# Designed miniproteins, single chains, continued (5): the designs that were tried, part 31

Each design is a single chain, and the fold is of that chain. pLDDT is the mean over its residues in the fold that is shown.

## One batch from the design tools (miniprotein)

Design m17123
Fold by ESMFold2-Fast:
Structure m17123 (fold): chain A 92 residues (1-92)
Amino acid sequence: HMERLEELEKLPVEEIEKRRAEVDGQISALTKRMKELDAEIEKLKKNGASPEELKRYREEVIRLTAEALNLVGEQYELDIALKRRKEKEKEK
């Protein structure tokens, strides 16, 4: 956490804000894909899909969930970096 936050604090505020907007967009896109995969899994279950077929879809959902959690972590770090930059400006 600390090393990444220190690196982010060295970036211009505008770059941090731009990256935060990019991360928001990526989280939204991943959430939409996960919802679509969940709907497909339920459809396959109703149609009597094999356990092997369902396993492949579940593994994809797990992969996308891990990616989304990593992006949420990055979003949190970007928010902290922005807050710390603004607090430093107030101390002067």
Scores: mean pLDDT 80

Design m17124
Fold by ESMFold2-Fast:
Order: C-alpha cells, then structure tokens, then sequence
Structure m17124 (fold): chain A 87 residues (1-87)
C-alpha cells in the first residue's frame, strides 16, 4: 500500500538520521519525515528527499554521508516506480 511505501521511506530517513550526530541535519531529517508522512503520492515523497539531499549538498555535509543520503533517495525512487507500475 502507499502507507507501507511511505513508512519504508520514513524508516530509511530514521536510519540516515542515526548515521549523523549533527543536530541541524537531524532536525532537517525530522522535518522531512513529517512531510513524508503528510505526502499523498510517491512523487511527493521523492521530491521531499530531493530537497533534503539538495540542502545537505549546500550545507557541506560529509561526502560519505551525502552519498548515503543519495542512495536512500535512489532506493525510494525505484520503490515508488515499482509501486506505481503495480497500482
């Protein structure tokens, strides 16, 4: 279901949050989680992750952590495409 897809995205964001002790990044991820829970489509969820990744690039977070965030975004996008194809 879309709710299951949304909660999978939340779990991946919670994992990313656990990879950093930066309070500003953690607050941004918490805001992204709230937006994902309010999202109505897979495209909205991907857009929220795109905005988070763009903020991380602009804020100069570590390249390794940025790569982990990009991998999360990519995984969610692929899962969303699969969900749309099966819906």
Amino acid sequence: SFEDFREDAVLQLRWLRSRSTDPELRARIDAAIERVRAAKTPEEVVAILDELVAWMRAAGVDPALLAEAEAVRRGVELLGRQYEAEA
Scores: mean pLDDT 85

Design m17125
Fold by ESMFold2-Fast:
Structure m17125 (fold): chain A 73 residues (1-73)
Amino acid sequence: ALTPELRLVNLRLRGIGLIVEAELHIRQGDYKAAEKAIKEVEELKRELEKMGDLKGAKRLQEKINELKNKLKA
C-alpha cells in the first residue's frame, strides 16, 4: 500500500495524463474517446475529494470544464 502522500501524487499524475489524452482525442476529432477520458478524470476528482485534497480536485474540475467547452465548439 502507498502512503497517503504518495497516493495523492499518483492520483494527481494520473489526472494530468488523462487530461492530456482527452486533449489529444479532441485534436484528432475523436470526441467519443475524449468524453470517456473526461469521465475518468471526473472519477479521479471524486477520489481526491474523498481523500480531502480539495485543491487538487478543484484543479481537475477546472480542466474538465475547459475540455467540455472544447467539445461544444
Scores: mean pLDDT 84

Design m17126
Fold by ESMFold2-Fast:
Structure m17126 (fold): chain A 56 residues (1-56)
Amino acid sequence: GEKRQQLLKLIAEILRLIGDIYEAELKGESEEKIAELEAELEKAKAKFKELLKELG
């Protein structure tokens, strides 16, 4: 169903953001850039938790 596709997209987004954060740290990107990625990760995690609550 639609909720399954939304879950899979959120999981993929979360995993990509985690990878991007680690890659940014390895490359020595600015603290500001890392903080932006962490903020996006927190938003994605919040959406995931909300969707899980709807599924029971």
Scores: mean pLDDT 83

Design m17127
Fold by ESMFold2-Fast:
Formats: sequence, C-alpha cells, structure tokens
Structure m17127 (fold): chain A 100 residues (1-100)
Amino acid sequence: HMKITLSGGGPVAPGSSLTLTGKISGFDFSKYNYSWYRTPPGLPPELIASISADGKTKTISPRYEGRVTLSIDKEKKTVYLDIKNIRPEDEATYTFKATK
C-alpha cells in the first residue's frame, strides 16, 4: 500500500506564500506522477499541478500558472508545491496523489 505524509498549510495572511510538502514511501517512487488537487467547499476536487518523478515533465493548471511552483527532491522522495500571493479563494482542502 502507498504511504504519503503531508505537511505545511495552516492559517496564512493574504499576499503571503505557502509551501505544501508530500513525502512518499511504500512503493517505487520513479514509476508515478505526483499531483496536487484543491477541493473548494461544496465542489469537486480540481487539479492544481502535476510533476513526473524525474522532475522533467510539469503540468500547471492555467488558473495557477505563474502563482505555483512544483519541485521534487528525488533523494528524499518529496514533492513541494509553493503557492505565491495567497488569496481568500486559496483557503481550501489540498490533496496530494500518486498517479500513473
């Protein structure tokens, strides 16, 4: 079974930056892509961004282009999502997933 540990988040002031981290264990890290999702209240999850395990392929949703940065530490098997210029609508539940 896949094991993912999330950290980061908490209350932030508008206009500040937030870093979310997803640490992966329990399977072959190099075989998956890693994606961050946002779930607004009463709405389905929406994709923010995804990254390949080698860090070479990144996809960022047009809504978040220029506001988010994805990076990956292959040695630590950790994926980082940096969100800049936090707005009230960014206050949501964030989910990290490994995908094929």
Scores: mean pLDDT 73

Design m17128
Fold by ESMFold2-Fast:
Structure m17128 (fold): chain A 57 residues (1-57)
Amino acid sequence: MTPAQLQADLDGTRAALRALRADLAAAEAAGDVRRVATLTAAIGIEEAAISFLESLL
């Protein structure tokens, strides 16, 4: 893996995390507890991915 590829993957994961947080805010406002649980888990996975990718740089 090149440093450029790692940076691209990191940027993509950060963009995905921003989208998931926006979806979470909408789900919370709607009182959709099932959707909130699903999005919270997805956010945790993306945060772990960012931490892992940052450890490679």
Scores: mean pLDDT 83

Design m17129
Fold by ESMFold2-Fast:
Structure m17129 (fold): chain A 74 residues (1-74)
Amino acid sequence: MLPSKEELRERLEREREGLRELLADPSASEEEKEAARLALEEAERALELLREGASAEEAIEALQRGLAEAAAAL
């Protein structure tokens, strides 16, 4: 079963914090930072959808689609 909107929001906020930490790490590779930047943009987009009243399912679908598009563009 999909997480509730609140559970998904908390997970995305935690993932966003981890991605920001990776981007601030001077020892992280440029490849890791590029992947983290793309993942951060998609996590922020999913959080925006939740804030605008989207369902958890809609936010997860948008996140998965965005991550797949970002990966294909690399």
Scores: mean pLDDT 78

Design m17130
Fold by ESMFold2-Fast:
Structure m17130 (fold): chain A 72 residues (1-72)
Amino acid sequence: NREKAEELFVQGLELLGQGKPAEALEKFEEAKRLAPDDRTLLRLGYLFGLANMDPASEEAKRLRERLAEILA
């Protein structure tokens, strides 16, 4: 279910943009559960970093851009 894992990542990023890091983390955890031993490990690393950041910060924006690059 790679498609569902990617959809969950997008939902997590949207939640971060809304200032809901705890809910975003739950979506990322679900994505990892669906694809635990895949390229998803790299994505989750960046997403866990984002969960501890101000979603409106420039640093969070850079991490989101990095995730988009990996997702492609």
Scores: mean pLDDT 66

Design m17131
Fold by ESMFold2-Fast:
Structure m17131 (fold): chain A 95 residues (1-95)
Amino acid sequence: DELIEKARKLTKEEIKEIIKEIKEEEDREKLLENTGLLLIAITDISLEEAKEAIEVLEKRMEGQDLKEVAEILAYSFAEAALEKGLISEEEYKEI
């Protein structure tokens, strides 16, 4: 699966860029793709667990404000990345 290989190759800078992209994302499908990518890259979960999480998220996003969901996801990933030392405190504040 291309998603796993892409996630494994992500640098700290690319992870930071994808978090920022998620915050500003207006396309539901791109938001879900980037969320799956960061779930694998930051939380080190399996592809199967990531796919299950994305399916749950997709169903919960129905009728929700996409901008609000995108902001929640971006801050959640930023916090996880900070805890794992993938971004600095200063970089976290920029998100």
Scores: mean pLDDT 80

Design m17132
Fold by ESMFold2-Fast:
Structure m17132 (fold): chain A 55 residues (1-55)
Amino acid sequence: SKETIKKLAEEFVNRMVEEGYIPEEKKDEILEKLVNSDNPFYIFLNSPEIVVKYR
């Protein structure tokens, strides 16, 4: 469960960096927030809308 959440968060963050939504320097900060989120599924499902708040 925890390992799956971490891998999904890493894939999500890497994709957002590649698309230019998240700057590379913020990658670790955003990853930590995703892993410690009460609802990581919400972040994955609504990634474009949520990512705008992190910039």
Scores: mean pLDDT 64

Design m17133
Fold by ESMFold2-Fast:
Structure m17133 (fold): chain A 60 residues (1-60)
Amino acid sequence: MEAIAADPRNAEAWFEEGLRYAEQGKLEEAGEYLKRAVALDPSNERIRAEAERVGRLIRE
């Protein structure tokens, strides 16, 4: 990935990395990347929903 700045465009990059970690079963890492994506674009329901799902899996 290129340098990630705090803006909505870069939220997708963090989201993609979070999904890659989730695909590998690395839920803690996935959660961190997805939380970052939510922080960059908090109005994006898709990113927020995936962050919540991964967070619940970590806690279960």
Scores: mean pLDDT 74

Design m17134
Fold by ESMFold2-Fast:
Structure m17134 (fold): chain A 58 residues (1-58)
Amino acid sequence: EIEEKVKKISERAKKELTLDEVDEIMAKAVEKLYEKGIYEGEGEKELIKIIEEELEKL
């Protein structure tokens, strides 16, 4: 489920990332969603995927 994935990502981010790094990842993920034309709370799965990809780069 999406909620369980969000909790897992959030917990990992809190352990491995600073608040500034979290903000940068979120800003980048939102920009990528906008480029894909996903707005207004749509694309939760796509947002999670982008965040996971950014975390994997670290």
Scores: mean pLDDT 68

Design m17135
Fold by ESMFold2-Fast:
Structure m17135 (fold): chain A 69 residues (1-69)
Amino acid sequence: MEFDWELVDEVSKEVLKLLREFDTIEASPEDVARLVGLALRAIGEALDGDREGAEEALEEMRKLIEELK
C-alpha cells in the first residue's frame, strides 16, 4: 500500500489552515460537522492519491467558510 505522502502533507496543511480560519467564525454545531466532514473527505481523497478529489473537497470547505462569513 503506497500513499502519496507529499499530497497528504500538502492537503493536511491546507485543511488545517482552513479549520484555523473557521475557528474565528460564529457557526452552528451543524456547520462545524459539515466542515469537519469535508476536511475528512479531503484527507481521504489525498490518501487515495486523488489530487482532483482532494482539491474539490478543499474548494467545498472554502465555499462553506465564505457562506458563513
Scores: mean pLDDT 80

Design m17136
Fold by ESMFold2-Fast:
Structure m17136 (fold): chain A 72 residues (1-72)
Amino acid sequence: MSKEQFDLEVEAALHVMRAAVLLSKKNPTKEEYKEAAEHYERAASLFEQMGDEETAQRYRKLAEELKKKAEE
């Protein structure tokens, strides 16, 4: 694994973890759902850059669902 790919993996993992922490709250606010969605979108972009299109699509779907919750 190249240093570049390793850095992308670490950044993606941090975004996924930040989203998970926000969503682990008993009552996430609309703003917390929005922030979690943004973190999943960033993670999806990083996975796409790494060539993991399946994982990227999964996180984009999760982000879209959270954006809908933030709008309600």
Scores: mean pLDDT 83

Design m17137
Fold by ESMFold2-Fast:
Structure m17137 (fold): chain A 103 residues (1-103)
Amino acid sequence: MITQTPTSLTVKEGETATFTVTASEPGALYWYKQYPGKEPELLVKDYSTLVPGTPSRISASGSGTTATLTIKNLKKEDSATYYVALFKDGKLTFGSGTTLTVE
């Protein structure tokens, strides 16, 4: 498990949310979004590659052990838990998640 800090983040509608994580080891870092009671959805693979259907307000970057997810022009529907996952040696290791609340 990768510990994501902070555990929760509250940001105003129209602002930008930034999530930065450092993994314990290098490997491909992925970003997932999960709504309460729903399955996690893949947003970004291999640090910066947006999955088809991911909103253009989302961007991502990173290399090695570090990854950053940025959501611009926040909307209330962006309120969700965001997880990083490390892919290395055929294994996915999920982070603890950060819950975003847009107010």
Scores: mean pLDDT 83

Design m17138
Fold by ESMFold2-Fast:
Structure m17138 (fold): chain A 55 residues (1-55)
Amino acid sequence: SREEKRRRIRELVLEEASLTLQALLARLNGDYEKAEEYLAKADELAAEVQRLLAE
């Protein structure tokens, strides 16, 4: 349903925001590899949100 789709998009957006914040914190702590991993995961979630919005 549209309601389930909207809920899923909200969940993905919140997870993306969380990963982006974790990436920033990892970078500040000198953990560049972990920062890159978090950003890559955030990009995957952003792509999924884009796909759901296109439906």
Scores: mean pLDDT 88

Design m17139
Fold by ESMFold2-Fast:
Structure m17139 (fold): chain A 72 residues (1-72)
Amino acid sequence: SEKEKKLEELHKELGEEQRRLAEALATASEEQRERAREILAETEKRVAAEKDELKKLEIALEGARRALEAAE
């Protein structure tokens, strides 16, 4: 399914991005931490702007996150 493939791709990208940000924040200078906060804020605004388009996918993604957390 097209939606299922998008879910898998988004989940993989999200996981990698979260890991990179967490690692950067843990070892980062104040400048790098500030940049990471700004990137997160910008990403959150972009997600909000695309909310209607992404609404169906967000529900499916939440399900996928729960399944992954239960497995880990």
Scores: mean pLDDT 68

Design m17140
Fold by ESMFold2-Fast:
Structure m17140 (fold): chain A 100 residues (1-100)
Amino acid sequence: TITVTLPASLRGKAGEDVKVTATVTSSEAGTYDVTFTWRNLKTGEIHSDSTTVEVAAGSSATVTFTLKNLKAGDTYQVTVRASKPGGSSASASTTVTVEE
C-alpha cells in the first residue's frame, strides 16, 4: 500500500517561492516517481515537475518542491502523485493561496 500526504493548506506572498513538502509512505521498498502539478484556479494555467524518491519498506520519505512564478492574489491547486513502475500509485492535493 502507498499513501501520499500534503499540508492541509499553504499561503505564499507575492514575489516569494512556496515550498511544498509531500510525504510518501509505502509498504514496499523501491524508487517512486513523484509528480507535482500546480494549477492556477483563476487562469487554468498548469505547471508540473517530477522527481524520484527512495522509500524503504514500511517507511516514509519526504519530497520538497519549490513553486515559482506564483501570481499575487491567485490560488493554486497542488496535486502530488507518487507511483512505482508496475505497482501502486497514490495522490493527494492541497491549496496554495498567494497574497496580493
Scores: mean pLDDT 82

Design m17141
Fold by ESMFold2-Fast:
Structure m17141 (fold): chain A 65 residues (1-65)
Amino acid sequence: GARGFDATKVKEAAPSLGALLTDGEVYSAEEVADLLSRHFGIPRRLALGLVRRYEEEAPELLVEL
Protein backbone atom coordinates (compact mmCIF):
# COMPACT_ATOMS: atom_id res chain seq x y z
CA GLY A 1 0.00 0.00 0.00
CA ALA A 2 0.92 3.68 -0.05
CA ARG A 3 3.13 5.00 2.77
CA GLY A 4 3.21 8.50 4.20
CA PHE A 5 4.16 10.67 7.16
CA ASP A 6 1.71 10.48 10.06
CA ALA A 7 1.10 14.07 11.16
CA THR A 8 0.58 13.08 14.83
CA LYS A 9 3.90 11.17 15.00
CA VAL A 10 5.77 14.00 13.25
CA LYS A 11 4.27 16.53 15.70
CA GLU A 12 5.62 14.48 18.64
CA ALA A 13 9.11 13.81 17.19
CA ALA A 14 9.76 17.08 15.28
CA PRO A 15 7.38 19.81 16.53
CA SER A 16 8.65 22.55 14.18
CA LEU A 17 8.00 20.40 11.09
CA GLY A 18 4.83 18.98 12.69
CA ALA A 19 3.39 22.50 13.08
CA LEU A 20 3.01 22.55 9.26
CA LEU A 21 0.88 19.37 9.31
CA THR A 22 -2.83 18.86 10.10
CA ASP A 23 -3.71 16.34 12.83
CA GLY A 24 -5.14 13.05 11.56
CA GLU A 25 -3.70 13.50 8.06
CA VAL A 26 -1.03 11.47 6.25
CA TYR A 27 1.37 13.30 3.91
CA SER A 28 3.45 12.07 0.97
CA ALA A 29 7.16 12.91 0.80
CA GLU A 30 6.43 15.39 -2.03
CA GLU A 31 3.72 17.13 0.05
CA VAL A 32 6.07 17.49 3.05
CA ALA A 33 8.85 18.76 0.74
CA ASP A 34 6.45 21.38 -0.71
CA LEU A 35 5.55 22.60 2.81
CA LEU A 36 9.25 22.84 3.80
CA SER A 37 10.04 24.74 0.60
CA ARG A 38 7.19 27.23 1.12
CA HIS A 39 7.73 27.86 4.86
CA PHE A 40 11.55 27.78 5.13
CA GLY A 41 12.57 29.01 1.67
CA ILE A 42 14.43 25.78 0.89
CA PRO A 43 14.70 24.95 -2.84
CA ARG A 44 12.13 22.20 -3.58
CA ARG A 45 14.75 19.72 -4.79
CA LEU A 46 16.76 20.08 -1.55
CA ALA A 47 13.59 19.84 0.57
CA LEU A 48 12.64 16.60 -1.21
CA GLY A 49 16.15 15.21 -0.56
CA LEU A 50 15.78 16.03 3.15
CA VAL A 51 12.36 14.34 3.32
CA ARG A 52 13.68 11.22 1.52
CA ARG A 53 16.47 11.04 4.11
CA TYR A 54 13.83 11.30 6.87
CA GLU A 55 12.08 8.25 5.34
CA GLU A 56 15.38 6.32 5.69
CA GLU A 57 16.48 7.60 9.14
CA ALA A 58 13.08 7.88 10.89
CA PRO A 59 10.83 5.16 9.36
CA GLU A 60 8.80 5.19 12.62
CA LEU A 61 7.22 8.46 11.37
CA LEU A 62 5.71 6.61 8.39
CA VAL A 63 2.44 4.66 8.25
CA GLU A 64 1.07 2.28 5.63
CA LEU A 65 -2.41 2.95 4.26
Scores: mean pLDDT 78

Design m17142
Fold by ESMFold2-Fast:
Structure m17142 (fold): chain A 68 residues (1-68)
Amino acid sequence: SEVEKEVKEIVDKIAKELGITDKDFYNRIKTALTNYAKEKYGDKPLSEEEKKQIEEAIRRVMEAIKKA
């Protein structure tokens, strides 16, 4: 799935930037966001704008959870 690959790349990038090492947490977030992207955009390559929107959403969620 193209959307699964693209979401994984974005989650991997942000997890590395935020220093997230919890693999269980990483997998849960990746799965939830992949499902969301499939429902919203379909199973096709994401546009640059859609990638930016997903990256911003992932960053906000991961930062909020890291601080909790």
Scores: mean pLDDT 75

Design m17143
Fold by ESMFold2-Fast:
Structure m17143 (fold): chain A 61 residues (1-61)
Amino acid sequence: GEKEELEEFIKKLDERIEELREEIERLKKEGGDPREIEFLEGMIALLEGMKGFAERQLEKL
């Protein structure tokens, strides 16, 4: 149902956010391009926004 679909979506967002955080930490250790790191941080912010929206939808179910 809709509740289970939202819970699975939130779980997938959490998994992707953690993968991106690990990638950022790797890039920082390697002395990677600051613009590449900033782009990935922007992606995390968007995914956290999506997660917040999905969590608010769950509260209404």
Scores: mean pLDDT 87

Design m17144
Fold by ESMFold2-Fast:
Structure m17144 (fold): chain A 90 residues (1-90)
Amino acid sequence: MREELEEAARLLAERIAAAMNAELVSLELAPAKVDLTGAAVFYSEEAGVWVAVTAVEHDGRTLTLTVQVGLEPLKNGDEAVEAVLTLRLG
């Protein structure tokens, strides 16, 4: 379960970075440089979630893409997978 959430967070971060690059190309803008080599995946005990962080370079600036993946218990005893995305400039 935890390994599956870690991999899901990583894949979501990578896919979002790739989609951003594809959109920039579609708009005839310079493509974003995606650096997936520095992608870090870890568990945040404070937040109770898996976190994937990757860097995207665009127009000489670094954007940090963070994807958080966790499980939320539902009222009927089931679990839902939740993902939260944050894009930070700087």
Scores: mean pLDDT 61

Design m17145
Fold by ESMFold2-Fast:
Structure m17145 (fold): chain A 91 residues (1-91)
Amino acid sequence: SGSEEARRAARGAAEAAEHAAENAGNAAAGAGAAIAGIGAATQGRLAGDAAGEAAGEAAARGGLEAAKGAAEGNEEAARRGAELARRGAEA
């Protein structure tokens, strides 16, 4: 299992990704999911948890795509990005 810090960061990323999915079209929510995903990836790396690092990276990519889609008014891209962030955080 990852360290306590890695587990907290992973939980934060999952919560941020869920918030972004519930608020599709909100660029700030997508950006929050991306930032939380970066945090999870970093803490996973520091804990030696390769799966946690990869999950955090996937959540960060999804959150960034959600933020970009929302900023561009592309609701389909925003929803897809938020879903990718959620699925990444679950892994």
Scores: mean pLDDT 82

Design m17146
Fold by ESMFold2-Fast:
Structure m17146 (fold): chain A 86 residues (1-86)
Amino acid sequence: DIVTNIQNARDHIDNGFRNIDTANSNIDVDSQQAVTDMRNASGHIGSARYYVNMAERQGGDVSDLRQRIDQGMDNLTQVTNDIIRK
């Protein structure tokens, strides 16, 4: 249902952002861990997109969730670039 899909999307977005924060913290300390954290974040953002699409198809308003996902994708791009520059 819409509520379950929105809740799943929120949980994945929150976990994705936590992994982005952890990746940023690890870039200069543990680059292998930063890469692992980035992969986990990417997986969570991908799952969030899936649940957002399901909620939208069911008539849910997902505008705020889509904006958060776009922000997460931008943050992932920045982390990837920071890892490459290291």
Scores: mean pLDDT 86

Design m17147
Fold by ESMFold2-Fast:
Structure m17147 (fold): chain A 64 residues (1-64)
Amino acid sequence: KEKEEKIKKLEEEKKELEELKKELEEEIKKNEKSDPKKATILFSAKGILDAAISFLEEQIKKLK
């Protein structure tokens, strides 16, 4: 019961972060030529999101 609820919550959080990552990838592409400095900052932020998504994936795996 409790395990299933935790897995569902983590899966929902992962989906939210994946959506944010997609939006961030679009912003990076938009800024690559016009504002390379901003694109670099956004690319760094994407790295943090990738790490967070991987962390949630590991948490889900441990609960299975």
Scores: mean pLDDT 80

Design m17148
Fold by ESMFold2-Fast:
Structure m17148 (fold): chain A 124 residues (1-124)
Amino acid sequence: MLTPEQIEELKSFLARLADLMLERARESGVSERQLRVIGELLSMLMQAAYELLENKAPKEVVLEGLNKGIDKLDVSEEVKEKLKELARKMIEALENGDLEKAKEYAQELADVAAEEFGLPRVEV
């Protein structure tokens, strides 16, 4: 399990990643619909991480919520499956206390969204 300091580090990383991703999307002139999809994805990933880190929900419930959220995104079925796989890996890394892998999978999720919308990669 992550330490309180590692939990704060991950929360800061996710918030910064979300802010950079949304700013890049705005600068690239993506549609309001695309901005909404990016915002919804980043929001649900942060919520899932927070619920696990604060012991508010078991892994299985968090994964079910993420899968349902991803299914509602306005993206291709292939992208949805890839996002679900990366979300599962991120959740498993969080449960195992692997901060670096959790950050890596969160970055890969952002990269998949960026590729879908034709955006260049952002780095925290």
Scores: mean pLDDT 79

Design m17149
Fold by ESMFold2-Fast:
Structure m17149 (fold): chain A 60 residues (1-60)
Amino acid sequence: DALELARELARELGLDLPEEWLEAIARVSTELARSPEDVAPLIRAYLLREAESRDEPLPT
């Protein structure tokens, strides 16, 4: 399940994104993937792009 993979990768990257964003990233990555093996790299790329666009400091 691409959505479960997106949640797992987001947690590994330390990103707390809304479920709706994870669903969108998983869907788009699945649609753009040329093979099943491309899904995880695409999800990771989108997650990293979102992290760069969001200035979310870790709570102290």
Scores: mean pLDDT 73

Design m17150
Fold by ESMFold2-Fast:
Structure m17150 (fold): chain A 63 residues (1-63)
Amino acid sequence: SLADDLALLAAAGASGRELLAYIRHRYYGLSLAETAEILGVSQATVSRAVRTAEAKLAAARAA
């Protein structure tokens, strides 16, 4: 669930940007461009934040 993913990401040390980018892109279905516009950053920054969040989430689920 979203709440479970949020708890795991927080426990894994995800930043606020990583959390917001992951939720907006993966749960709300927003594009990288739309997420970048909302957060006031570049698409590259959003892409890295999402990838980092996904890596942290995968590692937390494997532990």
Scores: mean pLDDT 82

Design m17151
Fold by ESMFold2-Fast:
Structure m17151 (fold): chain A 72 residues (1-72)
Amino acid sequence: KVAELSPLEQRVLAVLYERGPLTVAQIAELLGVSQSTASAHLRHLQERGLVEARRVGRTTLYSLTELGKQGA
């Protein structure tokens, strides 16, 4: 259960579950927030082991871990 996550963080997990690996820009656009806001929440989710980041060329892609999928 993800009871300690904010509603915005729960929404991040949901869109990553539905859409697969996404950039911070794509997540920000889908949630209607700034890229800086999306980055801050993604960093918090990474620190909790719910999201992983992978650099592909000049782009960073974010995806759910197995633990993160349980919260989506």
Scores: mean pLDDT 80

Design m17152
Fold by ESMFold2-Fast:
Structure m17152 (fold): chain A 57 residues (1-57)
Amino acid sequence: MKLTEEEQKAIYDALKELGYFDFEKLKRVLKERYGINLDDLTEEEIVQAKLAYLKKL
């Protein structure tokens, strides 16, 4: 699955705010607040999206 820069940034911001604790809660927050549907992504793939955004900073 390929994420846009905006989606990667939203994942990074959400993980920074929420403290990297609950994968299911993170997916729910991203879906509800940012409109990003990650139901098909694993925890590992979400972490990779965060790292991809950090690489572009």
Scores: mean pLDDT 68

Design m17153
Fold by ESMFold2-Fast:
Structure m17153 (fold): chain A 58 residues (1-58)
Amino acid sequence: AEAAKKKGKQAAIDSYTEAAEGLREQMRNAKAAGGSPEEIQRLEQAAEDAEAAKKLAE
């Protein structure tokens, strides 16, 4: 039972890690392309939310 929960926890952590990195990459690309400050802030907040979810899942 615990092994299955641990596997699910690790999968969630991996998913949040991938999401946070993807969002940070999108934020860098938006900055390079001269995107709006609102768009950049939204991407930054989403990346921080994903990292916070990862920490809670740990």
Scores: mean pLDDT 78

Design m17154
Fold by ESMFold2-Fast:
Structure m17154 (fold): chain A 72 residues (1-72)
Amino acid sequence: MVTKENAAGVLVELSKSDNPEEVEAGLEYLSKTLPKDRWDLLKDPAALAALEKLGKHKSNKVKLAVWKFLSG
């Protein structure tokens, strides 16, 4: 089970990864396992910072995965 705290920690870990495949897979699984209130993560400073860093990633795969995660 993924909680808000666990999701923030996973996002921070993914933001440090140089592997776009792992980042994409991680974001997709978070999107499927998180409750409907994904927007509550944007109120968490650690989760927001990690998502911001992932959104600036050089990989189009990571950028698309971030947008899919945020869009629901």
Scores: mean pLDDT 72

Design m17155
Fold by ESMFold2-Fast:
Structure m17155 (fold): chain A 67 residues (1-67)
Amino acid sequence: LSEEQRKEVEIALTRMAASVAALELLRQGADPEKVRAAADKVIEEAEKAEKALSASEVRARIEAELA
């Protein structure tokens, strides 16, 4: 994979992790609007930084936004 393709894959994995974390929080009764906003913010920040986040990091950041 090219460096560009590698970055695209890493961002796609970050988006997937955010979707999984959002779904688990929704199952726990979190506010859907707040979860969606928090997930979107985490993804946007990761994309701007061009940084892949692990599933645990994504979850922690979404939880922090909801606190």
Scores: mean pLDDT 79

Design m17156
Fold by ESMFold2-Fast:
Structure m17156 (fold): chain A 87 residues (1-87)
Amino acid sequence: PPPKTEVIIRVSEEGMSAREAAEKALRELDAEAVSVRESKPEKKPTLMKNVEGTLSIVEVYEDGRVEVISTEISENPRIVEVEARLR
């Protein structure tokens, strides 16, 4: 099966949008944007914890489109998570 790689992108409201963070992470990893996760995040995220700024759940599609799915999860109001496939 194709490799499954999950990229967690942290977004600060002061520094970078969710889209910009997704593009940066994909470029740094030479990864393809793919949508492999549905929009509803788990109430207890295990991938992200202590991060400064605002985070949002986003979905990244094969065509590079980034869509903000959710801005609140669990006890933290906004956590950015992007699923991407390594080339």
Scores: mean pLDDT 42

Design m17157
Fold by ESMFold2-Fast:
Structure m17157 (fold): chain A 75 residues (1-75)
Amino acid sequence: SIKEYPLASAEFYVEEGKKLYDQGNYESALTAFQTAIKVDPNYAEAWRNLAKVLRDLGKFDEAAEAEEKAKELEA
């Protein structure tokens, strides 16, 4: 991305979110993936991981929306 935050990239937040997800901290993982999307809304991996954690939280409609967005970005 040509626009970057001085402290962290979207990739960094996705890796933090994955680590939190593996620890079972789904709410913190959700926040990390949402932050990655704020940094780079076109980062498909962030949307894919957001969909995964939303399913684990029982938010199936929101998960489907995030999955659709990831699919569109990877088309």
Scores: mean pLDDT 82

Design m17158
Fold by ESMFold2-Fast:
Structure m17158 (fold): chain A 96 residues (1-96)
Amino acid sequence: YKKPTNVSIVDVSATSTSVSFTVSAEFDPGAKLKYTLRYRKKVNGVWSPWQSTTSTSPKFTIPTQPGETYELQAQVENLDNGEWSDWSAPVTVTAK
């Protein structure tokens, strides 16, 4: 059985106080999925430690501070077989 693949962060929308996006992945039809997001912010040119959250929905919204730059990565678990995808390519977004 194949783990979820081709994980990407899409439909990124930024405001001054939030960033919203959708996690896209290839997976077995009908599979029950768990999504893990990790994110960090840039402080004085240095990335902060990763923060993480999980959801059964592919749609995420994170609170942001105006003008802060964030890096996002997502990972998907197929709950039917316990297999985890690789982390998505990182997406960098700046809050307005």
Scores: mean pLDDT 82

Design m17159
Fold by ESMFold2-Fast:
Structure m17159 (fold): chain A 65 residues (1-65)
Amino acid sequence: KVEEAAEVLQKRLGIPRDEALEYAEELFKDPSKARELIQRLAEKYGVSLGVAEGAVTAALKVLSE
C-alpha cells in the first residue's frame, strides 16, 4: 500500500520515486500531517495547492484501503 501511494504521488506531482516513497511513508505513519504535507509539496515542487491536495488525497485513499 505504501508503494502504491508513492506511485500516486510520483505520477500526479511528477517527482522522483524515492522522494514520493518518503512522503507516502510519512502519510502512512501519521495521516494527520496531510494538510501540512500538501503545503510543503506545493511550495517545494511549484505545483498548485489543488494539484498537491489531489495527489495527497489520492495517496491517503490508497493507504486507508
Scores: mean pLDDT 82

